# Designed miniproteins, single chains, continued (5), part 86

Each design is a single chain, and the fold is of that chain. pLDDT is the mean over its residues in the fold that is shown.

## One batch from the design tools (miniprotein)

Design m18982
Fold by ESMFold2-Fast:
Structure m18982 (fold): chain A 120 residues (1-120)
Amino acid sequence: EKQKIIDAAIDILSLFTLENLDEVRKLTPEELVAIAKEILEKYGLDPSAEGIVNLFKEVIKLLEEAGLETPFTRELKAAIDRLFSGEPTDEKVGELLRGLATPYGALAATEIIHRLKKLK
């Protein structure tokens, strides 16, 4: 179970690494949400807006419990708390994912992937 969460998170975050940044920037928020849902479905996880939010919350929790948190995981946690103080929607998830489609987001995604791989 834990391994599926880690692998799904790595696959989603890999869309936002520096090497993929030019391609991910071409995608709409709706396309990004669809890809994230398809990755969750591939791993047998909940392929909904709530499922995407819960995946990132669980990733942050796993990294915090392992002492692997970074400024990037703290910023991601703050963004999730701000955007999803109400019910998760595709529009809000798309906003979060588009925020990762930046040079700073690419650095954050790369570092979080590196830390998640240490949990394997």
Scores: mean pLDDT 84

Design m18983
Fold by ESMFold2-Fast:
Structure m18983 (fold): chain A 65 residues (1-65)
Amino acid sequence: SAEDARKALEAAKEALRNKDGATAAASVGEARHLLESGEATTEEGRKDAEEAIRLGEEGMRAAGL
């Protein structure tokens, strides 16, 4: 859902701040699933999922993953 995409984005932002690689990786996985399954449902949901992947990947790199 669009709400799940927003939640993934919020998790990715917090993971990046906290250098939490596990949460960053989980947010990337969830966001990719939402995009691949069409579960992001709205244009805003798709944008949130894409941003969650971007920030989540940055968070993973910051954590040494």
Scores: mean pLDDT 84

Design m18984
Fold by ESMFold2-Fast:
Structure m18984 (fold): chain A 73 residues (1-73)
Amino acid sequence: MTAAQIDAIDSQGRRLFDQGRRDRNPDLFFQSSDLFQQSSDGYRSMGDFDRSRQSDINSGISQIMGAIYRTTS
């Protein structure tokens, strides 16, 4: 996986997170979490631990938001 592909996955995670908030759709948050986990793993494989950590945090936040919206949908 190239750096550009990892950046694209991370950016898609952010877009799905924003859409999940607008639509109040828990599935979009869980999809966002999966994408951020993929980008975190990708950044780690490149030795970019700062971006890996940020994507891992974003994955965790997305998972929590998905759980919250699942109970309030």
Scores: mean pLDDT 86

Design m18985
Fold by ESMFold2-Fast:
Structure m18985 (fold): chain A 67 residues (1-67)
Amino acid sequence: MTLAEVRKALAVIGESAADGDSEEAIKKKLRENVSPEMADYATKLIDESGVAGAMAALHREARALEA
């Protein structure tokens, strides 16, 4: 998992959520726009923590990868 992949997932989730998309629509856009591994990971975070929780977790991951 790279910083670029995490940032792409964050952009996809953020844009989809801003458009008023459902969790299922967000998951579909992730599968279409990011690697399968990244889509699976982000989908798991959404299932465990919701969209807001998933975004918070991915922001923490991006900070860890930046350091």
Scores: mean pLDDT 84

Design m18986
Fold by ESMFold2-Fast:
Structure m18986 (fold): chain A 112 residues (1-112)
Amino acid sequence: LTPEEIIELYVKNKDDIDKYLHYRFLLDLYVRQLMKEGKYDEAIKLLEKALSLYEDARFWSMLADAYEKKGDYEKAIEYYEKALEIVQKNNPDSPFVERLKKKIEELKEKMK
């Protein structure tokens, strides 16, 4: 499967939770591989395409990580805050909430 095919399957199956989670996981694996290889611009393009079709807090967080790795802390903070907003609304007791808050604080301090 190409990453473009994974995005199409991810969106097509958004109402089928098992298939949605499966293709979401595959897209996550592909993006993480691009990030490990330093292909941040490719990861960003793929994540922006996925997010334009279906909003997901994990993909917002991954997009933020990619911008952080490129040194764009302003964009990274914006996208981490977007991920935080979605997670707090849907699962406020998630440990992901505390991790996102800490990451945003650390990046704001780094920009001083």
Scores: mean pLDDT 81

Design m18987
Fold by ESMFold2-Fast:
Structure m18987 (fold): chain A 90 residues (1-90)
Amino acid sequence: MKLQAARAAAKAALNSVEMAKQYHEKFHDEERAKVLIENALLNALTAVSLDKEIGEKVVKEFEEIAKTSSPSVQKLLDEAIEKVREELEK
């Protein structure tokens, strides 16, 4: 049951990041992109709290998305990645 909840949180985090990238790059909506990245961070932290292996997978997916993102989205993702990595080390 914890594994299923962790996977759901991970999926929510990744979906929020993909939407943030689209809102920033296609619609130039920086405020919505920021809110979506904040939502992604909260869901990623939830995944880490439930299952650290799934949390590590989310961090790797965030890093891959950051590589193909605009500088503004990459900066927000890098800050989120740092916070998730800090939680993984606890």
Scores: mean pLDDT 84

Design m18988
Fold by ESMFold2-Fast:
Structure m18988 (fold): chain A 113 residues (1-113)
Amino acid sequence: SMMEEKKKLEKMKEILLLTIELAKLVVEKGASKEELRKLALEKGLEEEVAEKAAEAAVELAEYLLKNPEKIPELLKAFEEMIKSIKDPFLKELKEEIFEKFKELTKAVLEKVK
């Protein structure tokens, strides 16, 4: 069903946006994986999804903090991917994720000054 697929994509967007927000907490505050897992559970994610989101957030934050020189390349690749999307729903969904990712990368660049 087209409606079920869109609902699934919206749920995946919400999880990705939260994961990026959790990664920003690692960058700005040094939040632990356990603290992030608890925050994800409080936001209504199921235990297994919350654990994976917390782990992904730590890994994303650590990667960006160790490789800040890769940020311009990653942003360009993401922007070029969005420009190739023809479906307006998927394009808008990816643009929202990209805006949140830009906020995370700004926090990383401020931290490594």
Scores: mean pLDDT 88

Design m18989
Fold by ESMFold2-Fast:
Structure m18989 (fold): chain A 62 residues (1-62)
Amino acid sequence: LVLSPEQFLDLKSAIDELLNEGKSVDANDVKDLLESLGIAGAKNLTNEEIMELVENGLLELL
């Protein structure tokens, strides 16, 4: 999965908002957020691909 800088920041912002509300964020939540941002093919990502995205930076930025 390759995100534009804007898409990556939007996803991070949405995740930050969920965490600030006290909600847990998992791979399925990230997939749903990608879908809501209009990122084509997000539903076709494996949980392994989502975990790779999370591990390589997205959740570490939280």
Scores: mean pLDDT 68

Design m18990
Fold by ESMFold2-Fast:
Structure m18990 (fold): chain A 88 residues (1-88)
Amino acid sequence: DKEVNDWILAQTGRATSLMREAHESLAAADGEQGQALLDTRAAELESVLLSAYNDAVEKGPSALPAAEARVDAALAALRAAVAAFLAA
């Protein structure tokens, strides 16, 4: 399904962009501690993305709003974790 595939590409782009920004910010602060945080949060984000993508593929376009809400929450959690680390 083109709609599901286009959606997956869009979410992958969002995640890739955020991960790049997070890596740059954390590397400037404390490289070792920042990398450990990024590794943990990247694994959590990847798990959510995989689950959401599988639901979208299985259920089709009607599942996209719920799947996107899960992706949005995971991206927000990563942003919040990076911000909290940089504020410490």
Scores: mean pLDDT 86

Design m18991
Fold by ESMFold2-Fast:
Structure m18991 (fold): chain A 93 residues (1-93)
Amino acid sequence: DARILLGSGEALLEAERYEEAVELYKEAISLISPDDLKLLGRAYYNLGKALLKLGRYEEALEYLKKALELFKQAGDEEGVKEAQKLIEETKAK
């Protein structure tokens, strides 16, 4: 279940187990409906955040940009703002 995997990934992020969080977020993304734009955006955003913590900046930017596109398509103004902020922070690395 994608929502359970997202929750588990968030718990792993809090525990600073970033590589394991990346794997769970990738699995969650494969299970999320392509029509669930907000949930996909959140999954890509969290994947990008975990990759940023691992110093994998180019991969983090790729997934954060995907999250930004999904949040824009969903009309999720808060998600757009969060993704833009983290993209700018990642580019500064």
Scores: mean pLDDT 86

Design m18992
Fold by ESMFold2-Fast:
Structure m18992 (fold): chain A 72 residues (1-72)
Amino acid sequence: SADEFADRVAQLIAEARKKAKEMLEAGKSPEDVRKELTEWLTQKLVELGVPEENARKAAETLADYIVDELLA
C-alpha cells in the first residue's frame, strides 16, 4: 500500500541522515558525502520498486537536503 511504501521511505531517510552524519563527523567532505549518499539511496529506492532514473533524481534531491540540513 501507499502507507507501507511511505513508512519504508521514511525509515530509509532516517538511515540516510544517520549515515550522512557519521560520514561528516568522520571528516568526509560534503561533496563526497552527497555522492556516496546519492549512490546508496538510488540503490535502496530501486530495491523498493522505484524506476532507476526516478530513484537517482530523488536520491540526489534527498542527499542535498540531508547534507544541507546537517551543515546548517
Scores: mean pLDDT 86

Design m18993
Fold by ESMFold2-Fast:
Structure m18993 (fold): chain A 70 residues (1-70)
Amino acid sequence: SLEERRKRFLEEIRKAGEELVKTYDPELAKDILLGIADIYLWSLRQAGEPEEFIEEVRAEAEKILDELAK
């Protein structure tokens, strides 16, 4: 389902962010994580997911990034 895909995407972004902030400085970690998020969102668009859903997923990914950058 779309909800399961969204959940997996957000879980992957959070896990990647947690690992990146351990290895890289916060600014570089955020830049790398944003790149990963953009690739996932591009993949969702290519799969034909509704734009409203993509926007919702993007907003949640940005919140995770902001949380990890603090």
Scores: mean pLDDT 77

Design m18994
Fold by ESMFold2-Fast:
Structure m18994 (fold): chain A 81 residues (1-81)
Amino acid sequence: SWEDWLAAAERLAATLDAESRALLRETVKRFQAAIGDPAAALAIVEETARRLRALGVDEDTALRIEDWLLGAYLLISREAA
């Protein structure tokens, strides 16, 4: 659900530095704007994953955030079907 996804975002944000946290917050807004558009949601997943790796986020944290990103894509895709 979107409630569970937002709760996961808050837990992830608590483990991140200020720059990564700001990117996560921006990404939440981008996914909300992409509701009904799975192609836009996939582009957000790819761009955000690339930006997080560029920020030097550790591998375990990057994988957890990528799982969270895919969660939003799946919610948008399911509701668009």
Scores: mean pLDDT 83

Design m18995
Fold by ESMFold2-Fast:
Structure m18995 (fold): chain A 89 residues (1-89)
Amino acid sequence: MEAEKIINEAVEGILKAKTEQEIKSIFLDALLKLLPEHAPVYVINAIKEGLKKAGQEDKIKVIDKFEEELNRLMQQRQLPPELREALGF
């Protein structure tokens, strides 16, 4: 399925990423591509599961931190319109 391809490409990209910003960028890109058809929790968990299978716990922590950052930005109403609409706000 196309969703599995996007998730696998995101996991591979994150595994190759050397900075937190690259990890966040790849994660957000995959999330935005899948959100219109898939629940956010499904996409997030699928990417984390791929990273866990690869033994990259440190990169999972970066994603957890980014989820907290996104939730904070949503509470502050500082999300770009595109992200707000994609997340169902």
Scores: mean pLDDT 74

Design m18996
Fold by ESMFold2-Fast:
Structure m18996 (fold): chain A 67 residues (1-67)
Amino acid sequence: MPARPGLSPEVAALLEMMQSMGMTADSPIEMPPAPPDVKVPKTARELLEATAELMGVDPEEVREALA
């Protein structure tokens, strides 16, 4: 699997998935209602940050990659 310098393999894979779907960081995400203890992402950027946290990766890496 190819890896980008300065990015975790997990973050690099998430960015590739986003690009393959034709999404941008500011693409709106429509989510079904969630329990009150669950944070629901509103944009692709928030979705990637939440996914990075689930993978044990610093969400700041995602923010830097999208800046």
Scores: mean pLDDT 67

Design m18997
Fold by ESMFold2-Fast:
Structure m18997 (fold): chain A 107 residues (1-107)
Amino acid sequence: KELLRRAIEETRRAKRLLRKAAEKAKDDPKVQQQLLGNEQLTRGSQAQLQRSMTASPDDQKLTAENVLKGLDGVKATTDRIKPYVPDEAERAEEETRRAQELVRQSL
């Protein structure tokens, strides 16, 4: 339960960093769209983890597995746009990696 709370917090941080990166990339609509898409995916992962806190252990495990797959997608997209927003992308990747580690530890 404690590891899930920490994972939720790290997904909140990643979400905020992706939003700030999107605001910074406002002059590049394609990069901004990808960053906002990643923010939405990260928001979805945060919501799934939050709901799983009151679920059965089996449902928590299934949610954790699905969230890990979703966050892999966020990392892959963030890596692709890194040349356009390097500092913000690097920080978002680090928070996403930290969230994944905490989710794996909760399994």
Scores: mean pLDDT 79

Design m18998
Fold by ESMFold2-Fast:
Structure m18998 (fold): chain A 83 residues (1-83)
Amino acid sequence: YESELEALRDRIQALIAQAEANLDDVTTLEAIVAELESLNRQLKALADGIPESDSELRLRVLVEAIALGGEIYVLKLRIENLK
């Protein structure tokens, strides 16, 4: 779980950095949002797979998924305002 979470976290961070570098590029931002939505679904699936004995880890992953959902929402608003 930790290694999978770390890999997802690294991918998410890289995509957010790419979005920040390309805030005026609608096509790039739309591609990044699609990828982040996929990664957010993977985080939620990972959380669902964590056993109740690791409830703290499960809650941590769910909180990260919620935070990413907020980031995706902000990027979608940015894209809408650029169109």
Scores: mean pLDDT 83

Design m18999
Fold by ESMFold2-Fast:
Parts: structure tokens; sequence; C-alpha cells
Structure m18999 (fold): chain A 92 residues (1-92)
């Protein structure tokens, strides 16, 4: 499944770059397969869920650097997904 490949790529790159996710890889794949039109939203919600906690712990700057590197690497492998996630970040 193309959706599964996209989610695996995003998960592996998030893990590589130290970006925490709320859901396991298996649960993200299940959720994305049920909502293929919302993959970008699902990944965005998961990678941003810890932002509030990280602000309170003084790790916000380090998290934003990790997130930027994650998105740069994601753009190289899944450019349309990275673009949609960046669009969601701009609407904040």
Amino acid sequence: SKVEEIVRTAYELAEKNGVPLVLSLEDLIKLAKKNPEKVAQIIYDNITAFRGLLKKTGLEEEYEERLEKFLEELEKKEPELAKKIKELMKKE
C-alpha cells in the first residue's frame, strides 16, 4: 500500500531525527489506511502533540531544530506529504 509506505517513511524519519510521535507505527498505519485523505493531518497531529510539553521543559528550540531537519528529509522522499504538513504549520 502506498499509504503504508508513506507512513513508514515519515515514522522512520521522525524516529531518526528525535521527533516524538504519540501513536505506534502499527496504529498510524491503521489510522492512515482508514483515512488516506488525512495522512498529512494525522502525521502533523502526532509530531506536534508534544510541542506544549516541550515548551514547559525548555526543550522547544531543540525540538524545532529536529522538526525542521525531519521535514527537510521528508521532502526529499515524500515531497507532497512534506508540503501538506508545512501548509498545516503555516495555518497555526
Scores: mean pLDDT 85

Design m19000
Fold by ESMFold2-Fast:
Structure m19000 (fold): chain A 86 residues (1-86)
Amino acid sequence: DDPAALAEQARALGRAVATALEVLGRRDLAARVLRVTERLAEAIEAGDEAAVEALLPELAELDAAATAAMDAASEAQRAAIRAALA
């Protein structure tokens, strides 16, 4: 595995999570996910280990917030998310 592949995986995951959050009406959280995931991808591509480590706490907070939003989602909202990600 190489840094470019890892960076693209990070960007792809960020886009998927942001899409789900947009469907849930969490535009502010979606924008934050995209911003932090892009910073992570850039740090990975640059080989900047310190920058990657500095982002881990914010990534953990975003993961917890996204998980909470998904747990609170209705069946209709979950169906809409699956459709948006297909």
Scores: mean pLDDT 86

Design m19001
Fold by ESMFold2-Fast:
Structure m19001 (fold): chain A 76 residues (1-76)
Amino acid sequence: GPAAAPLPDEETLKKIQEEVDKMREQIAKLEAENKDKPWEELIDEIVKLVEETFGPKVAEYVRKQLEEDKKFLEKR
């Protein structure tokens, strides 16, 4: 089945959300560096940074959020 296991418990989720807020500033820097690149490449760069910092489980979560944001943006 899909490796989208149920979300972590509430305490772990809250910690992840706090770390994501801190990451938003680093993500803004990556966005500036990848301004002329398609969103798919930007997402891959962000996910790779998250994987190196927090590990693959958090990287999958962040990828899902960024893909959802892209779909929302394309919805018009």
Scores: mean pLDDT 68

Design m19002
Fold by ESMFold2-Fast:
Structure m19002 (fold): chain A 91 residues (1-91)
Amino acid sequence: MEEELRKEIEEAKKKMEEIAKEAAEKIRENKDDLPLAAKIYQEAREKMGDLAQELIDKAKEAGYEELEEEVRRLYLEALEPILKAMREVLE
């Protein structure tokens, strides 16, 4: 069970990193359209948040509190590329 959940966390980490990379690129491409850049940012956050929440729920159901915290940290780390892109566009 724990090994299976850790595998799902690794897969989700890769997916979140891919989403963040693509979203960051699109945000930079749309630097002159702030409403669109903000929408891309929000949609990426929601997709990544959904992936993280599914794993948090699974970890909670299984009683793996440490894995819940790990998923929350991975989500915050994966947000960094799109946060940097938004900062570049807003500055």
Scores: mean pLDDT 85

Design m19003
Fold by ESMFold2-Fast:
Structure m19003 (fold): chain A 62 residues (1-62)
Amino acid sequence: MSSLEQHKALMELRELLTKEGVSDDIIREALHYAQEQLIAGKSPSEAIEEALNYARRLLEEK
């Protein structure tokens, strides 16, 4: 069920970013980053947290 856990994490991240009013481009960047964290062996919660921080940094640079 690792693929199910990964899918759930990515969907949760998408929902959180959408609620924060993040643009689709940044959401896609954050989802890609989260997928990389999951592949690197991080837990779903760690991947979500890292990707949320990544998305917030992208928003702050502009």
Scores: mean pLDDT 79

Design m19004
Fold by ESMFold2-Fast:
Structure m19004 (fold): chain A 62 residues (1-62)
Amino acid sequence: SPQQQLQLEREILLGVKAVLEAVTNVVLKKTKNPEERAAIEAQRAAQVAKIDAEIAALEQQI
């Protein structure tokens, strides 16, 4: 069904978000410079916002 397809796409995006968080945490664990840490956090925030926007668009179609 269309709703089942949208739910599967949402689950995939949630999985991508979880992997992004896990990988970013590994990178941050190795990064000591505060400016580099801030840049990594900003990049994560931008990517998360993009994924969240895609999830929100899918949820509006349910």
Scores: mean pLDDT 86

Design m19005
Fold by ESMFold2-Fast:
Structure m19005 (fold): chain A 85 residues (1-85)
Amino acid sequence: MEKEIEELIERIAEREAKITGVPVEEAREELKKTVEELKAKGVPEEVILEMLRLMLRALEAYEAGDIEAAKKYLGELVELYKKAL
């Protein structure tokens, strides 16, 4: 796995665990599984990186109480996912 993907998974897992109460190890394992599934479907690593960045931005916005920004980033993630698959 590219170093940038690994770093984003770690940052997302930490924030997801804080928001949802899921153990950070569980969040990390689920994210790794999702990335491997996307790779298996032929999604380019640059697109996977963009998906992870959008997920991180959505979680950061949610933590800041900016629900509208969080919704926007999640919407962009969903559209990117649809185009990649």
Scores: mean pLDDT 83

Design m19006
Fold by ESMFold2-Fast:
Structure m19006 (fold): chain A 74 residues (1-74)
Amino acid sequence: SMEEIEKQFREEIWKFLKAAREVGTPEQRKIVDEAEKELEKAKTMEEMMEILNETARRLEELDPSFADRVEALL
C-alpha cells in the first residue's frame, strides 16, 4: 500500500512536470528538465515533495501566472 502511494505520487508529479514543460518558456523548461532528473534520483516521499516545492517556487519566481497555465492542462 505504501509502495502504491509512492508510485501514484511520483506519477502525479511527473504529469505536472510534463504539463509545465508544455506551457513553459525555454528558461522554465530547463528548470523542469532539472526537476525530472532529480525526481529519477528521489527514493522517498519527502525527497519528491522537496523537488516539487523547489521547482514550483523557481517557476513561479519567473512567472507568477505559471501555475494557472499548468492547471489549465490538467
Scores: mean pLDDT 79

Design m19007
Fold by ESMFold2-Fast:
Structure m19007 (fold): chain A 72 residues (1-72)
Amino acid sequence: MEMVRVDLTLRDKETGEVVGGESRDVPREELEAVVAEMRAKLAAAVAADPRLEGVVQVHDREGRLIDEEVIR
């Protein structure tokens, strides 16, 4: 079973200051569901405070960045 790391970051759009985050190590089979969950959390946070943006990053088990999405 291949494990991947999913990182959620919530930051100020102008300053880049990180105001929140979450990291999970998940089986690859669960990656799509976890990314969808994190995307929904970021969309809700950005809707509540439009000064913020969210970033979801996926790293493989070797630490290589394999996907990145910015939520505004």
Scores: mean pLDDT 82

Design m19008
Fold by ESMFold2-Fast:
Structure m19008 (fold): chain A 70 residues (1-70)
Amino acid sequence: DRVERLRRGVEDIEKGTEELLKNKSSSKEDYKRLAESAKGLLEEMKKEPEASKEDIEKAEKAYEKAKKLL
C-alpha cells in the first residue's frame, strides 16, 4: 500500500526532525535534506486518492516542522 508507505515516511521525518533539534551539531545540509524529503512526501500524499485528510495534515505538519530548522 503506497499510502501506508507514505505514512511511515512522514513518521520517519517527524522523528528525524526531533533528532536534529536535539543534536545541535547537525549540518545545514541535514536540515535542507529533511525539509526536501518532507515536501516530497507531502506532494505524494496529496496525489494519493486513498490518503485521508488526516494523512495530508500530518504530512503538512511534518513539512512545516522541518522548514523551521532552515
Scores: mean pLDDT 79

Design m19009
Fold by ESMFold2-Fast:
Structure m19009 (fold): chain A 74 residues (1-74)
Amino acid sequence: MEEKIKEAIDKAYELIKQGKVSEAHRVIKETFLELGVPEIEADYIAGRVTNLLIQGKYEEAYKEAIEEVKKLLE
């Protein structure tokens, strides 16, 4: 779980650096859906994480993604 989230966030961060914000959001959301997060929550969390990455807050984005996904799946 955590490794897949990290890979998605790393890929999304590179996409954001390229100005591909919608693709970054999609990568994060699709990863959450694959992990079993419901669609509405996956979209909301992906939006929050994407906004943190746009602000350069990588550590906060990663922590947010892990904590919110664990809360929904555990």
Scores: mean pLDDT 84

Design m19010
Fold by ESMFold2-Fast:
Structure m19010 (fold): chain A 108 residues (1-108)
Amino acid sequence: VELAEEGGKKAAEGGKSGDAEKALEGGLKAGEAAREAGGVGGAEAAGEGAAKAGIGAADTKDPEAGKAAAIGGSIAGYKGEEAAGTIEGQMAAGSGATSAAMGGAGAR
């Protein structure tokens, strides 16, 4: 859970600063940590991290950072859904992935 939140925070910072590489790495880290942690808590942390990454990317209006955050967030959400095994966890992870994708679209 903590590692997924740290990954999400890193992705958000990368997105906000226009650092596409940092945004992508943060998203991937959040997804991996959520998969290892499992359960609803891991999925929620991954979803929240993904959402933060998308919001950060939108704030920079940097298309590359937005795209990286969206990709990383989508991966985090997907891995969180696999780990959750419950409808509530899947919804939390999916919501985060959607927020990340929308953030990427807004970064223009």
Scores: mean pLDDT 61

Design m19011
Fold by ESMFold2-Fast:
Structure m19011 (fold): chain A 63 residues (1-63)
Amino acid sequence: MVEVEFDPSDPEAVELYRRHLEEMAREAQRVYDETGDPAEVERVMRQHYERLRAELERIRARK
């Protein structure tokens, strides 16, 4: 996965990042508990990361 650079001094971006990490961790754990398949966990984490990246880019673009 390619990481998205963002301004860590921007409280909006930092809060969004933290919230998405928490949601991603919970969803990944739930999927693993349900399927036992690490490939499904990876897929879910990738989807959350792509969404996070898009939202961070929108925040960045507004500046």
Scores: mean pLDDT 73

Design m19012
Fold by ESMFold2-Fast:
Structure m19012 (fold): chain A 68 residues (1-68)
Amino acid sequence: SMKDEVVERVTAALRDIRTANPDLSRDELYAIGDHMVRYLGEKYGFSDEELAEVLARVRALIDQLMSS
């Protein structure tokens, strides 16, 4: 689905950003992820409900990245 593609794309970008910037905090990664999701959500015509779902999924994946 497009939601899955956006989650995968944003998560891959955040992984690359964190690798280049290892001192980034969880809150900074949340801010970057939120910005990317909102941009892509507008581009692909996500509803507010779909946008909220994708935002929550990306934040959960950031939490996993920060725990490893």
Scores: mean pLDDT 87

Design m19013
Fold by ESMFold2-Fast:
Structure m19013 (fold): chain A 64 residues (1-64)
Amino acid sequence: SMEEIQKRLDELAKQAREEVEKARNTALEYGKKHGDLEKAQEHIDRVAAEANRRLAEAYTEALK
């Protein structure tokens, strides 16, 4: 059912956002302490890219 698919995708999106937010907070604290904001941003970007790829895959699979 479309509603069940949407609910699952919403839950996965929420989990992905929380994962990225945790990574962002951890990386920013590290960067602030060590003065390495560029590496902190790289880590955030990597976690976000991985989360987005998993969401895109789940969305594609749900459409089939």
Scores: mean pLDDT 79

Design m19014
Fold by ESMFold2-Fast:
Structure m19014 (fold): chain A 112 residues (1-112)
Amino acid sequence: SMQELKEIVKKLVELLESDEPVDPLNPNPELVELVSQLLKLLFPDKEFSQETIEKFAVALKATWTLLKQGVSPREALETMGLSHKFSDEELELLERFAEEVMRLAKEIEAEE
């Protein structure tokens, strides 16, 4: 549901904006779970490996400040030195995912 989607995004944004640094080898399990839930809701016809979900969680956390500043997901990944960790298909999916998270985050902020 839209309400469930917004609740997950609100929790995700709190983790993305926290001062805790991302560990790419051991990402925060709560961050990974929220990303997993959002991927299932936003891309229900796609199956994601645990490795891909963890990479997306790390990428989103590492690039969040740049994304909030209007930097594209691809450029933000290149700036953070992470683009080489993704296939072209994964980059396309990550761009769409990051854009949807940013859209929903802005919508939640406008309602508060």
Scores: mean pLDDT 84

Design m19015
Fold by ESMFold2-Fast:
Structure m19015 (fold): chain A 93 residues (1-93)
Amino acid sequence: SEKKEKIIKLIKEIFDKLREWVRAYAAGDFEKVRELAKEIGKLIEEISKIDPNTAKKIQEVVDKVNQMVLDGKPPEEVIAFAEKELEKIIKEV
């Protein structure tokens, strides 16, 4: 239960940073993009120490978000995808 609560909190923090990352990329703020990517990576590493399988699922969502951004998808579409996929992961924790 306590481990579940910690993972859920970390996933929500990842979503907040991922949303900022998508918006920063769309704005051309590549310094902020690099900083946010590093922060997201550290949060995934924290989850991996508790639950490696959940961390892997989150990394797959982050990788897909990166691909969608590179494919020129609108920020709102990318953010909605990330929210939906991360909510599914939270439900499985």
Scores: mean pLDDT 90

Design m19016
Fold by ESMFold2-Fast:
Structure m19016 (fold): chain A 90 residues (1-90)
Amino acid sequence: MSDDEIFESKFDKAVELAGKFQAHSGKPVPTAPVVPRVSDGLTVAFHELLKSHGIVVPDDRRQEIADNAVLVPLSEEELKVYEEALSTRE
């Protein structure tokens, strides 16, 4: 309950970041959780982008973010987080 309520306060920002991720990557928003050694660079990059804004997405809300995403270009600061996360192979 509390985790869902905390996420609701950040939902609009998560949707904005999802749209920016889609616009920049040209790929659909990752809805899978980050799993060590098996998650691809795009999944890790999206997770780090959300984390840089203090956003933790409940697993059951990941698809809702993807479904509501609006394509918006990434800011220069968000691009740096994205590019650095793509260098992570774990």
Scores: mean pLDDT 66

